# Designed miniproteins, single chains, continued (5), part 14

Each design is a single chain, and the fold is of that chain. pLDDT is the mean over its residues in the fold that is shown.

## One batch from the design tools (miniprotein)

Design m16460
Fold by ESMFold2-Fast:
Structure m16460 (fold): chain A 71 residues (1-71)
Amino acid sequence: SELEETLKGIERARKKVEEMKPNVSEETYREAMELLDKAREAAEKGDIVTAANYTTAALLIVVGDEVERWL
């Protein structure tokens, strides 16, 4: 189901954010986790597109912070 796939995606993103926690700022980690909470809430309301957008935003924020630390 679309909901099941979306929730699975959110869980994979959460694990990725947690794995990257030592490599990003505490602020970035918190923002990413808040976005994933919003993604889960959107998915539970049936808004799969919004859930996917929040999930993507969480991953981009974490990747962006990691890249900036190398520059």
Scores: mean pLDDT 85

Design m16461
Fold by ESMFold2-Fast:
Structure m16461 (fold): chain A 100 residues (1-100)
Amino acid sequence: MSLEEAIEKLEELRERAQAATTTEEILAVMEEAIKLLEEFYKDNKEKLSEEEQKELERMLKGGRDVLAEIKANPADLAGAKTLALVFLDEAIRLLKEIKE
């Protein structure tokens, strides 16, 4: 997976999260975002600096923590949306910084 492809897919996931009307839709977006970042990290690990690797590992942990929190509060759509959008915005920002 290329950096450009990963950014584009995360931006599409952000739009899906913004449009989501159920917690199940937010969970699907978060699971897809985590898998996308895991695939990107695996495919690009040798090309990433040690600092970029640590930031991606931290992002993946953060994504898993968000997913667990949403699963613990399935009735809180507003909270789920906020957590997912914050996570996606930070992930997009991180990948755009790598592109520099």
Scores: mean pLDDT 87

Design m16462
Fold by ESMFold2-Fast:
Structure m16462 (fold): chain A 80 residues (1-80)
Amino acid sequence: SIILDALKAMKKLAEERGNKEMAEKLQQAIDALEAGDYISALKTLLKIYQENKELFEEMLKALTPEQQRALLELLKMLEG
């Protein structure tokens, strides 16, 4: 649930900044998580991060500390 809440918060930030492409990609990750397709959700999230690393990290700073930690720990596992 915390990952889903973090992704929803990040999508709202992307929409507020006028980045429709990032908001749509974040929605794809959200839809996959809600459908129980964790592999597709993680692949989508990793791709967003790799293609938009600086912007992603900047937006991450605007999330709650718990949401930041959850996403950072997840990304560390995915990178390797």
Scores: mean pLDDT 82

Design m16463
Fold by ESMFold2-Fast:
Structure m16463 (fold): chain A 101 residues (1-101)
Amino acid sequence: MTSDELWEKIYELVSNNDIKGLEELLEELKKNNFDENAIKFVELLINILKGKLSEEEIKKRLKELFPEDQAEKLYELYKEAKKKGLSNAEIAKKLLDEIRS
């Protein structure tokens, strides 16, 4: 799987709120010893979709995965989307749209 193929698959699964598909993708990435940051990013997306993380934990994980300026921008976007009452899938998709742009 190329990085571009991985990104397209993640975007499709998140857009469809396909948590099971993301969990299956995560197991495949782990089996193939894929990049650790890619594995952590898919785990973060699964946890966002499940609503299991505090805002502080989301901020921490974003800072581990992205340069400081980008992590702060993504965290502000997360907070604004949550405040506006967006679904977990809409929040995750909005974060992906920002990362691609």
Scores: mean pLDDT 84

Design m16464
Fold by ESMFold2-Fast:
Structure m16464 (fold): chain A 63 residues (1-63)
Amino acid sequence: MASREEEMRRRSEQLKQLLQQRVQAEQNGDQKSLDDYIDRISKLMGMDDDGRALLRRAARASS
């Protein structure tokens, strides 16, 4: 059970790892890894299904 400060620190570290995962997935052309990245970042930011759908739509529009 982490303090609020530890929770924020862990979220920041996870966000950095997710950004690295996105770069690797883009270089590999791995759509499944990109979808996993979107799912994980949505959970990290506390996004609901609507927020996740918006991220997937934005990712598609950028491709």
Scores: mean pLDDT 68

Design m16465
Fold by ESMFold2-Fast:
Structure m16465 (fold): chain A 79 residues (1-79)
Amino acid sequence: MEQELEDLRKKAREGRKAFIEKMLNDFKKYVEKHKDDPREALELDGKSLVNLLRQLFGLTDEEIAELEKKVKEIIDEVL
């Protein structure tokens, strides 16, 4: 039973990571398409993405902070 729970946690963690990476890549493409938009508007869109991922996966404050940092890095890299 404990071994089965550890296996499920591992699969959930791997699936969650892959989904988050996909969403961040989709956001990067969105920023590239909307380069002429104000930075503040793109930052609000990024915050909405982080809030969505928080609700879907029950992310910790540390995981949320890491996502906010990655969102800002994507905006900085594209703009």
Scores: mean pLDDT 78

Design m16466
Fold by ESMFold2-Fast:
Structure m16466 (fold): chain A 70 residues (1-70)
Amino acid sequence: SMLVRAVRAAREALELYKKGASKEEIVQFLVDAGLTPEEAEKVADYIYETGEPVVPVSLVKREVERLKKL
């Protein structure tokens, strides 16, 4: 699912952050992983502010709406 990929991508982005990657590099990595630019910016902001791989509520809502169509 997209949510599972987003969680994995956020964790990988945190490892990039620990290795000194710029916010722009982290955002691009997350977009390449399938997040929207807005979702990628929010994840990068959370990593830079908290040091934790947090997934934005908007992505969770999008996945829930997708599952309701099954």
Scores: mean pLDDT 74

Design m16467
Fold by ESMFold2-Fast:
Structure m16467 (fold): chain A 75 residues (1-75)
Amino acid sequence: MIELSEAERRVIEEMAQEIQKTYKVSPERARALALTALELRRIGIEISRELAEKGYPKAAEDLKLLEEEERRLLE
């Protein structure tokens, strides 16, 4: 299982509640969708980081934006 920080668990529960209310799915499905959304964000950050390290300037800008968004979610 993916190990989550306390802040990440809180964000997932908040996202799961919103997904459940919006799409009227089960709490378990809503939580799974929230986890998938968080994982896709992590993958995007990793790809942008690798491209930035290879010297692609736009990737460095994209990485900064993605990391900023993740910090806001974890606050």
Scores: mean pLDDT 72

Design m16468
Fold by ESMFold2-Fast:
Structure m16468 (fold): chain A 116 residues (1-116)
Amino acid sequence: SSRLESESETEKRSSELLGRLSDLLDRGDEAARDRAALSLPIQGAVDLTVSRILSKSEDPRLQEISKLEEELSREYFEASRAAERGDYREASAHLRRASRLEEEISKLYEEYAKEL
């Protein structure tokens, strides 16, 4: 499915962007901090909403993606909280975990697209 392929590509790009944001936070970049504090809670809320929608599917593959989206949402919220405390090392660690989850979700969407 072209839609599942598009979702895989979007998650892959998100993984790359999270890696770059993590590197900027490790350097103590003030603009990166301010951007993370604003954007991470919004992204976490979006991923939590996606998780809740997918959890209602009878398809076990979409249920697996739902679980990863919930974990991803949690990592975004924890990264935001760490950044608000000025704990950039902890924020960076959460963003690196989020980046890995985005990559895993991307691979599952790609695999699911091949099975349809």
Scores: mean pLDDT 80

Design m16469
Fold by ESMFold2-Fast:
Structure m16469 (fold): chain A 72 residues (1-72)
Amino acid sequence: MMDELKEELRAVLEEAKKAGVPQEVIDRIESTLQTLEAAQRAKVDKETMDQLIQHANRLIEEARAAIAKVKA
């Protein structure tokens, strides 16, 4: 579950760097990945983790849209 989400964030991060999206987008993906890893290690409550997962999913969609715009 979390490992799949983290792998997807890493994949999107690599694609964003290769596509040349703005550094702000890259920084947001890196920050979100680090936050998820820290939260998993700290074993935060379910509600906090669910909010972080929702945020990560929204960021993945936003990053994919940014990559598509740069490639167009």
Scores: mean pLDDT 81

Design m16470
Fold by ESMFold2-Fast:
Structure m16470 (fold): chain A 75 residues (1-75)
Amino acid sequence: MQERIEELLAEGTEANRELALAEYFFQRLRDLLAEYDAWKAKNPDLKLTKEEEMKIFVELVGRAQEEAERLRAEL
């Protein structure tokens, strides 16, 4: 994944930069979701409501988006 992002950025086209940013966003979102799943596995007695799970999901999406925007600013 990281290697693919580097390949896209190395080609230096606008389209490749947008693809690299999209792949970075989805990679970070997957990593954050994996961390959340690991946290739930450590806390099996925690009963989250659908509203609580949605709130967490929205926060993870927001964090991935913020990180992608930071990367965009560095380009």
Scores: mean pLDDT 76

Design m16471
Fold by ESMFold2-Fast:
Structure m16471 (fold): chain A 55 residues (1-55)
Amino acid sequence: GTREEAVKALEKLGREGKATAENSTALVESLGLTLLRPPRSADELGTRVVLGLYR
């Protein structure tokens, strides 16, 4: 599903050393996930995606 796709995409972005709050947020939103509030960091965004804290 979209969550699994987002997690894999974020992991790939992290492996490439390009994981920033801005890049990760843009990636997650491009996959159709709406965040409950702006993340402070790529790590916080990743945690929210894994926990399903989005719409």
Scores: mean pLDDT 66

Design m16472
Fold by ESMFold2-Fast:
Structure m16472 (fold): chain A 92 residues (1-92)
Amino acid sequence: SEYKKKIKEILDKIREVVKKHLTPEQQAEVDAIIDELKKLIDEGKLTFSKFSEYIQKIVEVVKDAPEEARKEILNLIKEIFKIMQDYEEKKR
């Protein structure tokens, strides 16, 4: 699925930003959250509500990251929301 592939690719970009700016412990926390999101995507269970819940967990982990890293992560999150909105519109 192109939809699933696009979201996973952006989640991997978030992972790479976290690797550059955060501790190994914080990176492991984000990796676990991303792995759970990928599982929800593969099972066709990713909803806006679930995505928002997991994104709030990522935002909490990265809250003390450098401003540039936080802005990059937020932009990647916005890109995923846009992909999800576009996909939902195509179902209409």
Scores: mean pLDDT 85

Design m16473
Fold by ESMFold2-Fast:
Structure m16473 (fold): chain A 100 residues (1-100)
Amino acid sequence: SKEIEEIIKQLEEFIEYIEKHFEMTPLMKELIEKLKKLIEALKKEDYEEAIKLAEEIVKKVEEILNGKPVLDLSDELQALASAGQFAKLVKKKLLEKLEK
């Protein structure tokens, strides 16, 4: 699917952006590893695994942010918020594809 190929490209560009602009703290390393696993699941067309990984990313981000407004977040936490929104988009697009 062209949409899945575009999502993979955007995820790869996001990972490159994070690795270039942020210190690789344990939190950022964990985020990048989960995003890389998500990309690999998408490339394998393992959409069930990709949905599970996307849900894990969303849950982890929501636990860390704990309802804090985005404007009150550090740059690192804003990057986490962006990753959570990306994972939500991936899950939505994959659920739309699973029944077609």
Scores: mean pLDDT 78

Design m16474
Fold by ESMFold2-Fast:
Structure m16474 (fold): chain A 63 residues (1-63)
Amino acid sequence: VPNPEAVIALGERHRAAGDLETAAKAYYIGIQLLQSQPPSAENEAKIAEYTARLNALKAELAA
């Protein structure tokens, strides 16, 4: 099973490189993995943060 932290780190690396499509896919997968973990304040904060980043990337890709 992929580590959500590793998947998010991959997404952040691709975002920094300008590969927004791959970054968006990685964030989406990472968010789903975090949502499948036991609920916690930390996981909820991470989901909110990465969801905001994913929405920003989707807006950029739609432009």
Scores: mean pLDDT 79

Design m16475
Fold by ESMFold2-Fast:
Structure m16475 (fold): chain A 62 residues (1-62)
Amino acid sequence: MNLVLDGSKFTKDEQKALLEKLKEVREKLLKDPSLSDQQINDILGKEAQKEIEKIKKKRKEE
């Protein structure tokens, strides 16, 4: 995850909101018994990366 570097550029409220969002996603994934812990972590990593990429693209457009 590149989240630590990009997260340090966010406000405290933005960081908290992002972490809460990832926590909710993780809890939903944990309800799927077909997913291993590794698969859950991989999905969470991809979701975090997508959010970072969205922020980067939006910043370039603005």
Scores: mean pLDDT 67

Design m16476
Fold by ESMFold2-Fast:
Structure m16476 (fold): chain A 74 residues (1-74)
Amino acid sequence: TDATVERLELLVARFFEELRRLLEQGVISREQAREIISGFLGLLGEVMDRLGIPQARKDALLAAARARGEEILA
């Protein structure tokens, strides 16, 4: 549903916001952040598959999440 996609987008935004804080505070290294992002993207894809989210919506959200991860690591 649209509500499910909206909640997933919010979850992704909150995840990257927290990850950025941990990286800025030196709690985690850039290498650890890269590993965490990789694992999160894999889990996000699996969750979207289980929820039956249409491929186009899944691809768009994963692309946005990947771009956000690269932005944080840059």
Scores: mean pLDDT 86

Design m16477
Fold by ESMFold2-Fast:
Structure m16477 (fold): chain A 89 residues (1-89)
Amino acid sequence: MDLERFREALENFLRDFGVPEDVARAAVEAGVAVFEKTKDWVEALIAFVRAIAAKRPDLRELAEELIEALRSGDMERFIEASTRFFRAL
């Protein structure tokens, strides 16, 4: 129940930032699928970001920086990369 409502909230959030509904849905579904398989929220978030970048080539470099920050565990880098990525949406 909570996960499904969270999915809907993320889809609405992405649409409010100008991401088309089909892209938002695909990104959230990719993230959820990876979480169900791995039980790893970092891998789920990476899949989510990659799915957005697949439909938004203009965000590819920002997505790669965010993914690298997520994999490195560098919280400061993650905050900066996340801010740049979401501002570009």
Scores: mean pLDDT 75

Design m16478
Fold by ESMFold2-Fast:
Structure m16478 (fold): chain A 87 residues (1-87)
Amino acid sequence: EKELLKKAAEIVVKIEKTKTITEEEAKELKEISEKLNDLESTGKISLAALLMLRGESEEKIEEVLEMELEEVEELGRKIAEELEAKE
């Protein structure tokens, strides 16, 4: 479910910005992870969280959540290259 993917990404963003996690947030993230127990969902959550941290548009984040695994992997690779190149 796209809503669960977005919710998980928002929790990841909060953890990254605050460097803290509540027990409730940890439990919720674990429950979402258990329900979306596939590599595609994990990739989408990670990529969506990264885009949120970069201040990308809501439209672009929603697009990522609807991508297929192959598209998520390719976009992730491209973003990783951009981050590496900024050294």
Scores: mean pLDDT 72

Design m16479
Fold by ESMFold2-Fast:
Structure m16479 (fold): chain A 65 residues (1-65)
Amino acid sequence: KVKEEFEKIRNEALEEVRKDLEKIGAPLPDVFDDGFVEGYYFAHGDGGKVRKLRELALKLIEEEE
């Protein structure tokens, strides 16, 4: 189900960010307007994850509203 899949991906993304920050101590300034998770992946060049998160968010809006 789309909502469950979105929550899974969001939780996986947050866990990845947490682990990466612990290992490298990379600064993530508020210049990232797409939010913390999307900003992090954008800064690391993973536009595919940003795109997938946005597509899933749109699907959730369409199915729930």
Scores: mean pLDDT 56

Design m16480
Fold by ESMFold2-Fast:
Structure m16480 (fold): chain A 100 residues (1-100)
Amino acid sequence: SEEEKEKVLKLFEEATKQIIELVLEKRDANDIKIVIEILIEGVKKIISDKEKAEKAVELIKKYGEEVIAIYESLKDDPEKAAKLIEQKAEELKKELEKIL
């Protein structure tokens, strides 16, 4: 539903802001993983259609893996890591909008 779509996108935007903040503060990668896990749990609760929920969760898991890889590879350049993560978030947002 449109209401579920809006709730998922809002959770995703909030999670992305938290991830960027953690990256810029050079926090432990486990803190970022926790934000991704909370996002996945929230998305599962919002999306009533099980197949759509599974697709959304798969996309978010892939995004989380890419975020961690970017952060670990660019630990000494958090501003560059943040920009790349923001680009990945924009791509994922468009994919989530297509399946919701």
Scores: mean pLDDT 88

Design m16481
Fold by ESMFold2-Fast:
Structure m16481 (fold): chain A 90 residues (1-90)
Amino acid sequence: DKEKQIKEAVKKIPEIVKEVMENREEAIEALKSFEEDLANSNWSPESIEINKRIAEAIKNKDEKELKNILLEMIAYQAGVPVSYIEKLLK
């Protein structure tokens, strides 16, 4: 159930943001590891760009931007627009 998976993923966003912001240095190291894996596995430029945006938001302590990026990632993985997720949560 795609709808259920989206709802469960979105519900985790506040927890992820809190954990990441409390452990920013560790989160940046994890993102570097993922960027190296993505580069080696012929991933799309869009995936790499999202990873860089997350790293930037964490470095800048921009919690709102991090939440927005996570929502965009869920929408991208689900193959739906962000507006669909917003409608789904209401």
Scores: mean pLDDT 75

Design m16482
Fold by ESMFold2-Fast:
Structure m16482 (fold): chain A 90 residues (1-90)
Amino acid sequence: MSPEEEVLRLMGRLLFEANYAISLAEEKGDTDAVARVTRLMNETQERVLELMRRMRTADPATRERILDEVRRLVKEATDEIQKIYDEVKK
């Protein structure tokens, strides 16, 4: 599996989790939670897209470092989405 394929897989899972949290927040009328998840997703997507652009021309060692940075960003975003989801679920 290429590093780019792994990034797409990670982003796909993150998008699913974000959409699920947004759906719950919308059902509860929590417009602040919707805005928070949307901002987090937009910021994470922009950062990941920039990292993927850098990955295209990078050597194998740098590509692996960029993949580790993507994994870190996705984990941080997933953890924050889960916190927002738990707040809204109450």
Scores: mean pLDDT 87

Design m16483
Fold by ESMFold2-Fast:
Parts: sequence; C-alpha cells; structure tokens
Structure m16483 (fold): chain A 65 residues (1-65)
Amino acid sequence: MRDALVYLQLLVDLGYISEEEFRALRPKIEADPMVILQVIRDKKVDVAEFQKQTETYVFDPSKLV
C-alpha cells in the first residue's frame, strides 16, 4: 500500500477534499505519489495537525477499489 493514497483518504475523512476529488486525484497519485504534497499545499492543510491525525488514522484498503 502506498502512503500517498492513505494520506489522500485521510484528507477526505477530515473534510479537506470531497470523495469526488479523491476519485479524480487517485489516478494522478498512483502515477506520481508526489502529487499528494501539491494537494496538501493547495488545500492549505496544517501539516502539524495532519501528522497528528495520521498517528491515529486507521486506513480501510477497500476504499482503494
């Protein structure tokens, strides 16, 4: 499992992006995982708060299908 897709799913769960945006970004991130960093910048995500949330986040792999 690629960490970039886990982070993208977390952004949906935290309300920074919609499920529709997730579907549009998923193939871009599968091609280039660095796209996740651009999404974080574009959405003005607080990196410190995001890192704190990743420590407790439980990812469901079925969300990738």
Scores: mean pLDDT 70

Design m16484
Fold by ESMFold2-Fast:
Structure m16484 (fold): chain A 98 residues (1-98)
Amino acid sequence: MSLFEKLKELFKKLGMEPTVENMKKFIASTPGGTGGLGPEAVLLIAQKLFGLEPNAIVDEEFKAYLEKLGIKVPDEEIGLPILSKETYDALVEKLLEF
């Protein structure tokens, strides 16, 4: 079961709708800015928020979307479920703006 599916189950148990808006509120209200979520969970939330396929992988479409938002993604990060610290931090900051 993916981290995103675990988050959906958790939200349902808490009586909350597993929506992108509620996941953003969880991230914003939790110490550490990421809600204690790993990079893979943050990628899934971002992809869902942007209307992209939620595969937790930095593909060409996700890279193009991030670059449109002013976030530079190196080519070596494509196809990986992990972003550099700089790209990850910038993505979390953008998620909190929405």
Scores: mean pLDDT 64

Design m16485
Fold by ESMFold2-Fast:
Structure m16485 (fold): chain A 75 residues (1-75)
Amino acid sequence: MRLPMSKENEEKVKKLLRETMLKNSTVEDIEEEKKELLEWKKKAEAKKTPESEEIIKLIDERIDFLDEIIEELKK
């Protein structure tokens, strides 16, 4: 998709992060980051604010992204 919107910026950021993590991260490092993200998600869920719901969404997207990187590193 070639839409000049926030989604395009998200794709650019994801590509840069993917390339950086594939170069500089191990599976173990990424699994540690996922663990920290899950703890932050628990803290955000406890706050029960609209801002925390947005944070939870971002955390879930980040975890999905990290799972993709782990799969690439395992190849």
Scores: mean pLDDT 74

Design m16486
Fold by ESMFold2-Fast:
Structure m16486 (fold): chain A 88 residues (1-88)
Amino acid sequence: MREKAREEIRKLIENNELSAEKLKELAEKYGLSPQEAVELALEEALREFAKKLGLSEEELEVMLAAWRGEEAPEEVVEKFKEIEEKLE
């Protein structure tokens, strides 16, 4: 269920069609809470943003960890600095 919701959210983001109403519709369709739907949408938006910037899968995971407010190892912090340099 959640994986199918994630895939549909990803497609909406790729097509620039994601809206609050579409997200609510998907949450109801797949039995997700509003919080879960928003979290999935933010994760997929960050993934699409990273892809447009030419970031690697590792760099994307660093961005997701930072967004979640997770405790990051020193190596992850250094990767985040590399991402900042890459954006310049």
Scores: mean pLDDT 68

Design m16487
Fold by ESMFold2-Fast:
Structure m16487 (fold): chain A 107 residues (1-107)
Amino acid sequence: MSIYFQNGIFYLMLGEYEKAIEYFKKAVEEEKGTEDHPEALAMLAIALYELYLRNLPLPSKEFIQKVIDELEKHDLEEIAKRLREKYNLDITPEQIKEAIDKLKSLL
């Protein structure tokens, strides 16, 4: 488990969404090619959706598109299961799908 991923979760729980995104971006890069890469992408998408819900500035459409395209290659049920089992995070596949669908609507 990446220290960047843990820091991302910590800041997400504090409502520090911009800091959470910076750490999840680092976790995505660190976990490239590993089994933890889809989990880092899912948490990044959720944090981006939290920015949207609060009318806070979003990153570029190009960046959001890359996150969505990579995340859509994976089974959301399996990602949610791994987040619950490995990290004790109560994230549902429906929450990940909602974040993806909303972010896609902004592209």
Scores: mean pLDDT 85

Design m16488
Fold by ESMFold2-Fast:
Structure m16488 (fold): chain A 86 residues (1-86)
Amino acid sequence: SRLKETFLKELATAKKAVVSLKEDVKEGLLSPEEVVKLTELETKVQTLQEKVDNGEEVTEEDYKELVDVQVELGVLDLKVAVRKTT
């Protein structure tokens, strides 16, 4: 379905964002509070991936959760971008 295809693409994007932000943690670019937030977002991404891997039907509610996760990952990424200096 169109929803499932979009969901899988967005889920892959969220997984890449988590990997990138975990490297930013190693560089000291996230506060302890932001590291806790990233861990919560990683757990949500993992739960959504497990639903896909188990062949479970992706619901509208799962899509809304993924959108919320994407927004929060984007906020962390923007904060990191602002903090990066030459």
Scores: mean pLDDT 85

Design m16489
Fold by ESMFold2-Fast:
Structure m16489 (fold): chain A 93 residues (1-93)
Amino acid sequence: SRAAKEEELLAQIREELAKSDSEEADRILAALEKGSKEAARELALARARAAEKAGEDKKVVEELREIAENSESILEALEKIEELLYKYRKEKA
């Protein structure tokens, strides 16, 4: 079910974030306690900030910010982020 898939992804994200010593990880973990939509927003915003610092294409940063505003669940945000990164990875190859 979609709920079971979302719970599995949330568990994986919690494990990954717990291994990260960062303020961004702390914000996302706090948002997970509030709900899937809040977690989706913080995850996408953290990825947008990381992309901007890394000097990635402005379009990637803007699309990540749109994912943060328009995602209703963490599953939706993760799927959109994965598609975006896959697309740009192919363009660099």
Scores: mean pLDDT 73

Design m16490
Fold by ESMFold2-Fast:
Structure m16490 (fold): chain A 70 residues (1-70)
Amino acid sequence: MAEEYEKQGEELKKAGKNEEATRKYLQAAMLYISKQDYVNAAKMYRKAAELSDPHLRKALLKQADYLESL
């Protein structure tokens, strides 16, 4: 399930649909967190950060760093 949202995010990113891609990456991150897969959850936050404005990017990267520390 998480892997499906990650794949959908990648396809949307390639299509230039950055807002939709960001939503799919965040959905994947939430599912990875629910499985205690913090490494892949952090990876999803970093992918979402790449598509975000500087302020949101900073917040998402901070969250990814936190998840990697768990």
Scores: mean pLDDT 84

Design m16491
Fold by ESMFold2-Fast:
Structure m16491 (fold): chain A 95 residues (1-95)
Amino acid sequence: MEVEIEVTALGEDPEFAAQLLKEAVERAIKRSPNIEEYEIKTELRDTPEGKEAVVHVRLKGATDFDLTLLANEVTTAAIKSGKVKADVRVVRRKE
C-alpha cells in the first residue's frame, strides 16, 4: 500500500526532536523489506502550543507490519531520549 505518515513532537528542543524522530523513521524503513520507495521531509511548525517538530513520511509498498515497526522505533527512541514525546499519525492510506 501507499501511505503518508506524520510523526510529531512538541518540546523545548524541536530541532533535536526532529533529528531523533527522522533517525528512528530511517531505521524502521531500512529494516523493512517491503518498502519499495520512500520520502522523508522534516519541518518545524509553529502552533499555538509551541514549536512542533514534524517528520512527514511517504511510503510505497508498506504493510501494516512496517507501520507497526515504524511506530515502535519512534516510541522507543522517544522514551530512551527522556526529552521527546512523539505522536505517529497515518494521514493518508491508499491500497
Scores: mean pLDDT 81

Design m16492
Fold by ESMFold2-Fast:
Structure m16492 (fold): chain A 66 residues (1-66)
Amino acid sequence: SIVDLAKALRDAGVSDGAVTLAIRVVQEAGKLTPETIEKVVADLRAAGVEDSEIEKVRAVLEQYLA
């Protein structure tokens, strides 16, 4: 669920702002796909999020693609 995904991101040390942005993109896409993950990464970079934090977000989202 979106609530569980947000919790997983917070537990990984992702900031509240980055969690909010990632969840927004996933909800707007309706599905978590590799393309959705790249959209999250692009939007986080545009928002000035550090690459190390973006890598944490990518790792969490990729766990949900299985």
Scores: mean pLDDT 85

Design m16493
Fold by ESMFold2-Fast:
Structure m16493 (fold): chain A 95 residues (1-95)
Amino acid sequence: SLEEIKKRIDETYKAMKEALDEAAKGNGVADIALRILLVGLDTETYIWLKKTGNKEIVEYAIKKLEELSKYAREKGMEDIAKNIDEVIKRLKELA
């Protein structure tokens, strides 16, 4: 269901935000984990769109990634924020 997919996106967002906080402290393992989670969300969003035909999934993922990009910049993590912005750009082509 759409609500189950949104819950999965929320869980991934929470994990990415926690990994970003740890990466900001100099944890290189958390930086790698964050990048893997970002690729995972990008891929899963495309798969969910193909299975459901529902663009609201893409719009919801974009909203969460825009929040994460802003948070990354607030933490001084410009490189990861740019990586998140590239994923947002790709997802906007699907919406």
Scores: mean pLDDT 86

Design m16494
Fold by ESMFold2-Fast:
Structure m16494 (fold): chain A 79 residues (1-79)
Amino acid sequence: LSPEEREAVLERLEEIEKKAIDARNKGDFDGVKKYVEEARRLAETLPLSPEELAAVQKAADNYDVRGVVEIIRRALERA
């Protein structure tokens, strides 16, 4: 990723995380599920290792938006 692409991904990730937290705070499980899936799909567009993609899938299957975000953020730090 270029620095500009990395910045755009981090901004989108922040937006998704914020929306997922807002949904969780209001008890909107459908909203949490929606934003977890958006984060998982975003991860699929990134140059993540197979192990990182598997970890993202596991976190997403458990509706763990913070887990998905942390995995992607860590992967981008290495790129």
Scores: mean pLDDT 82

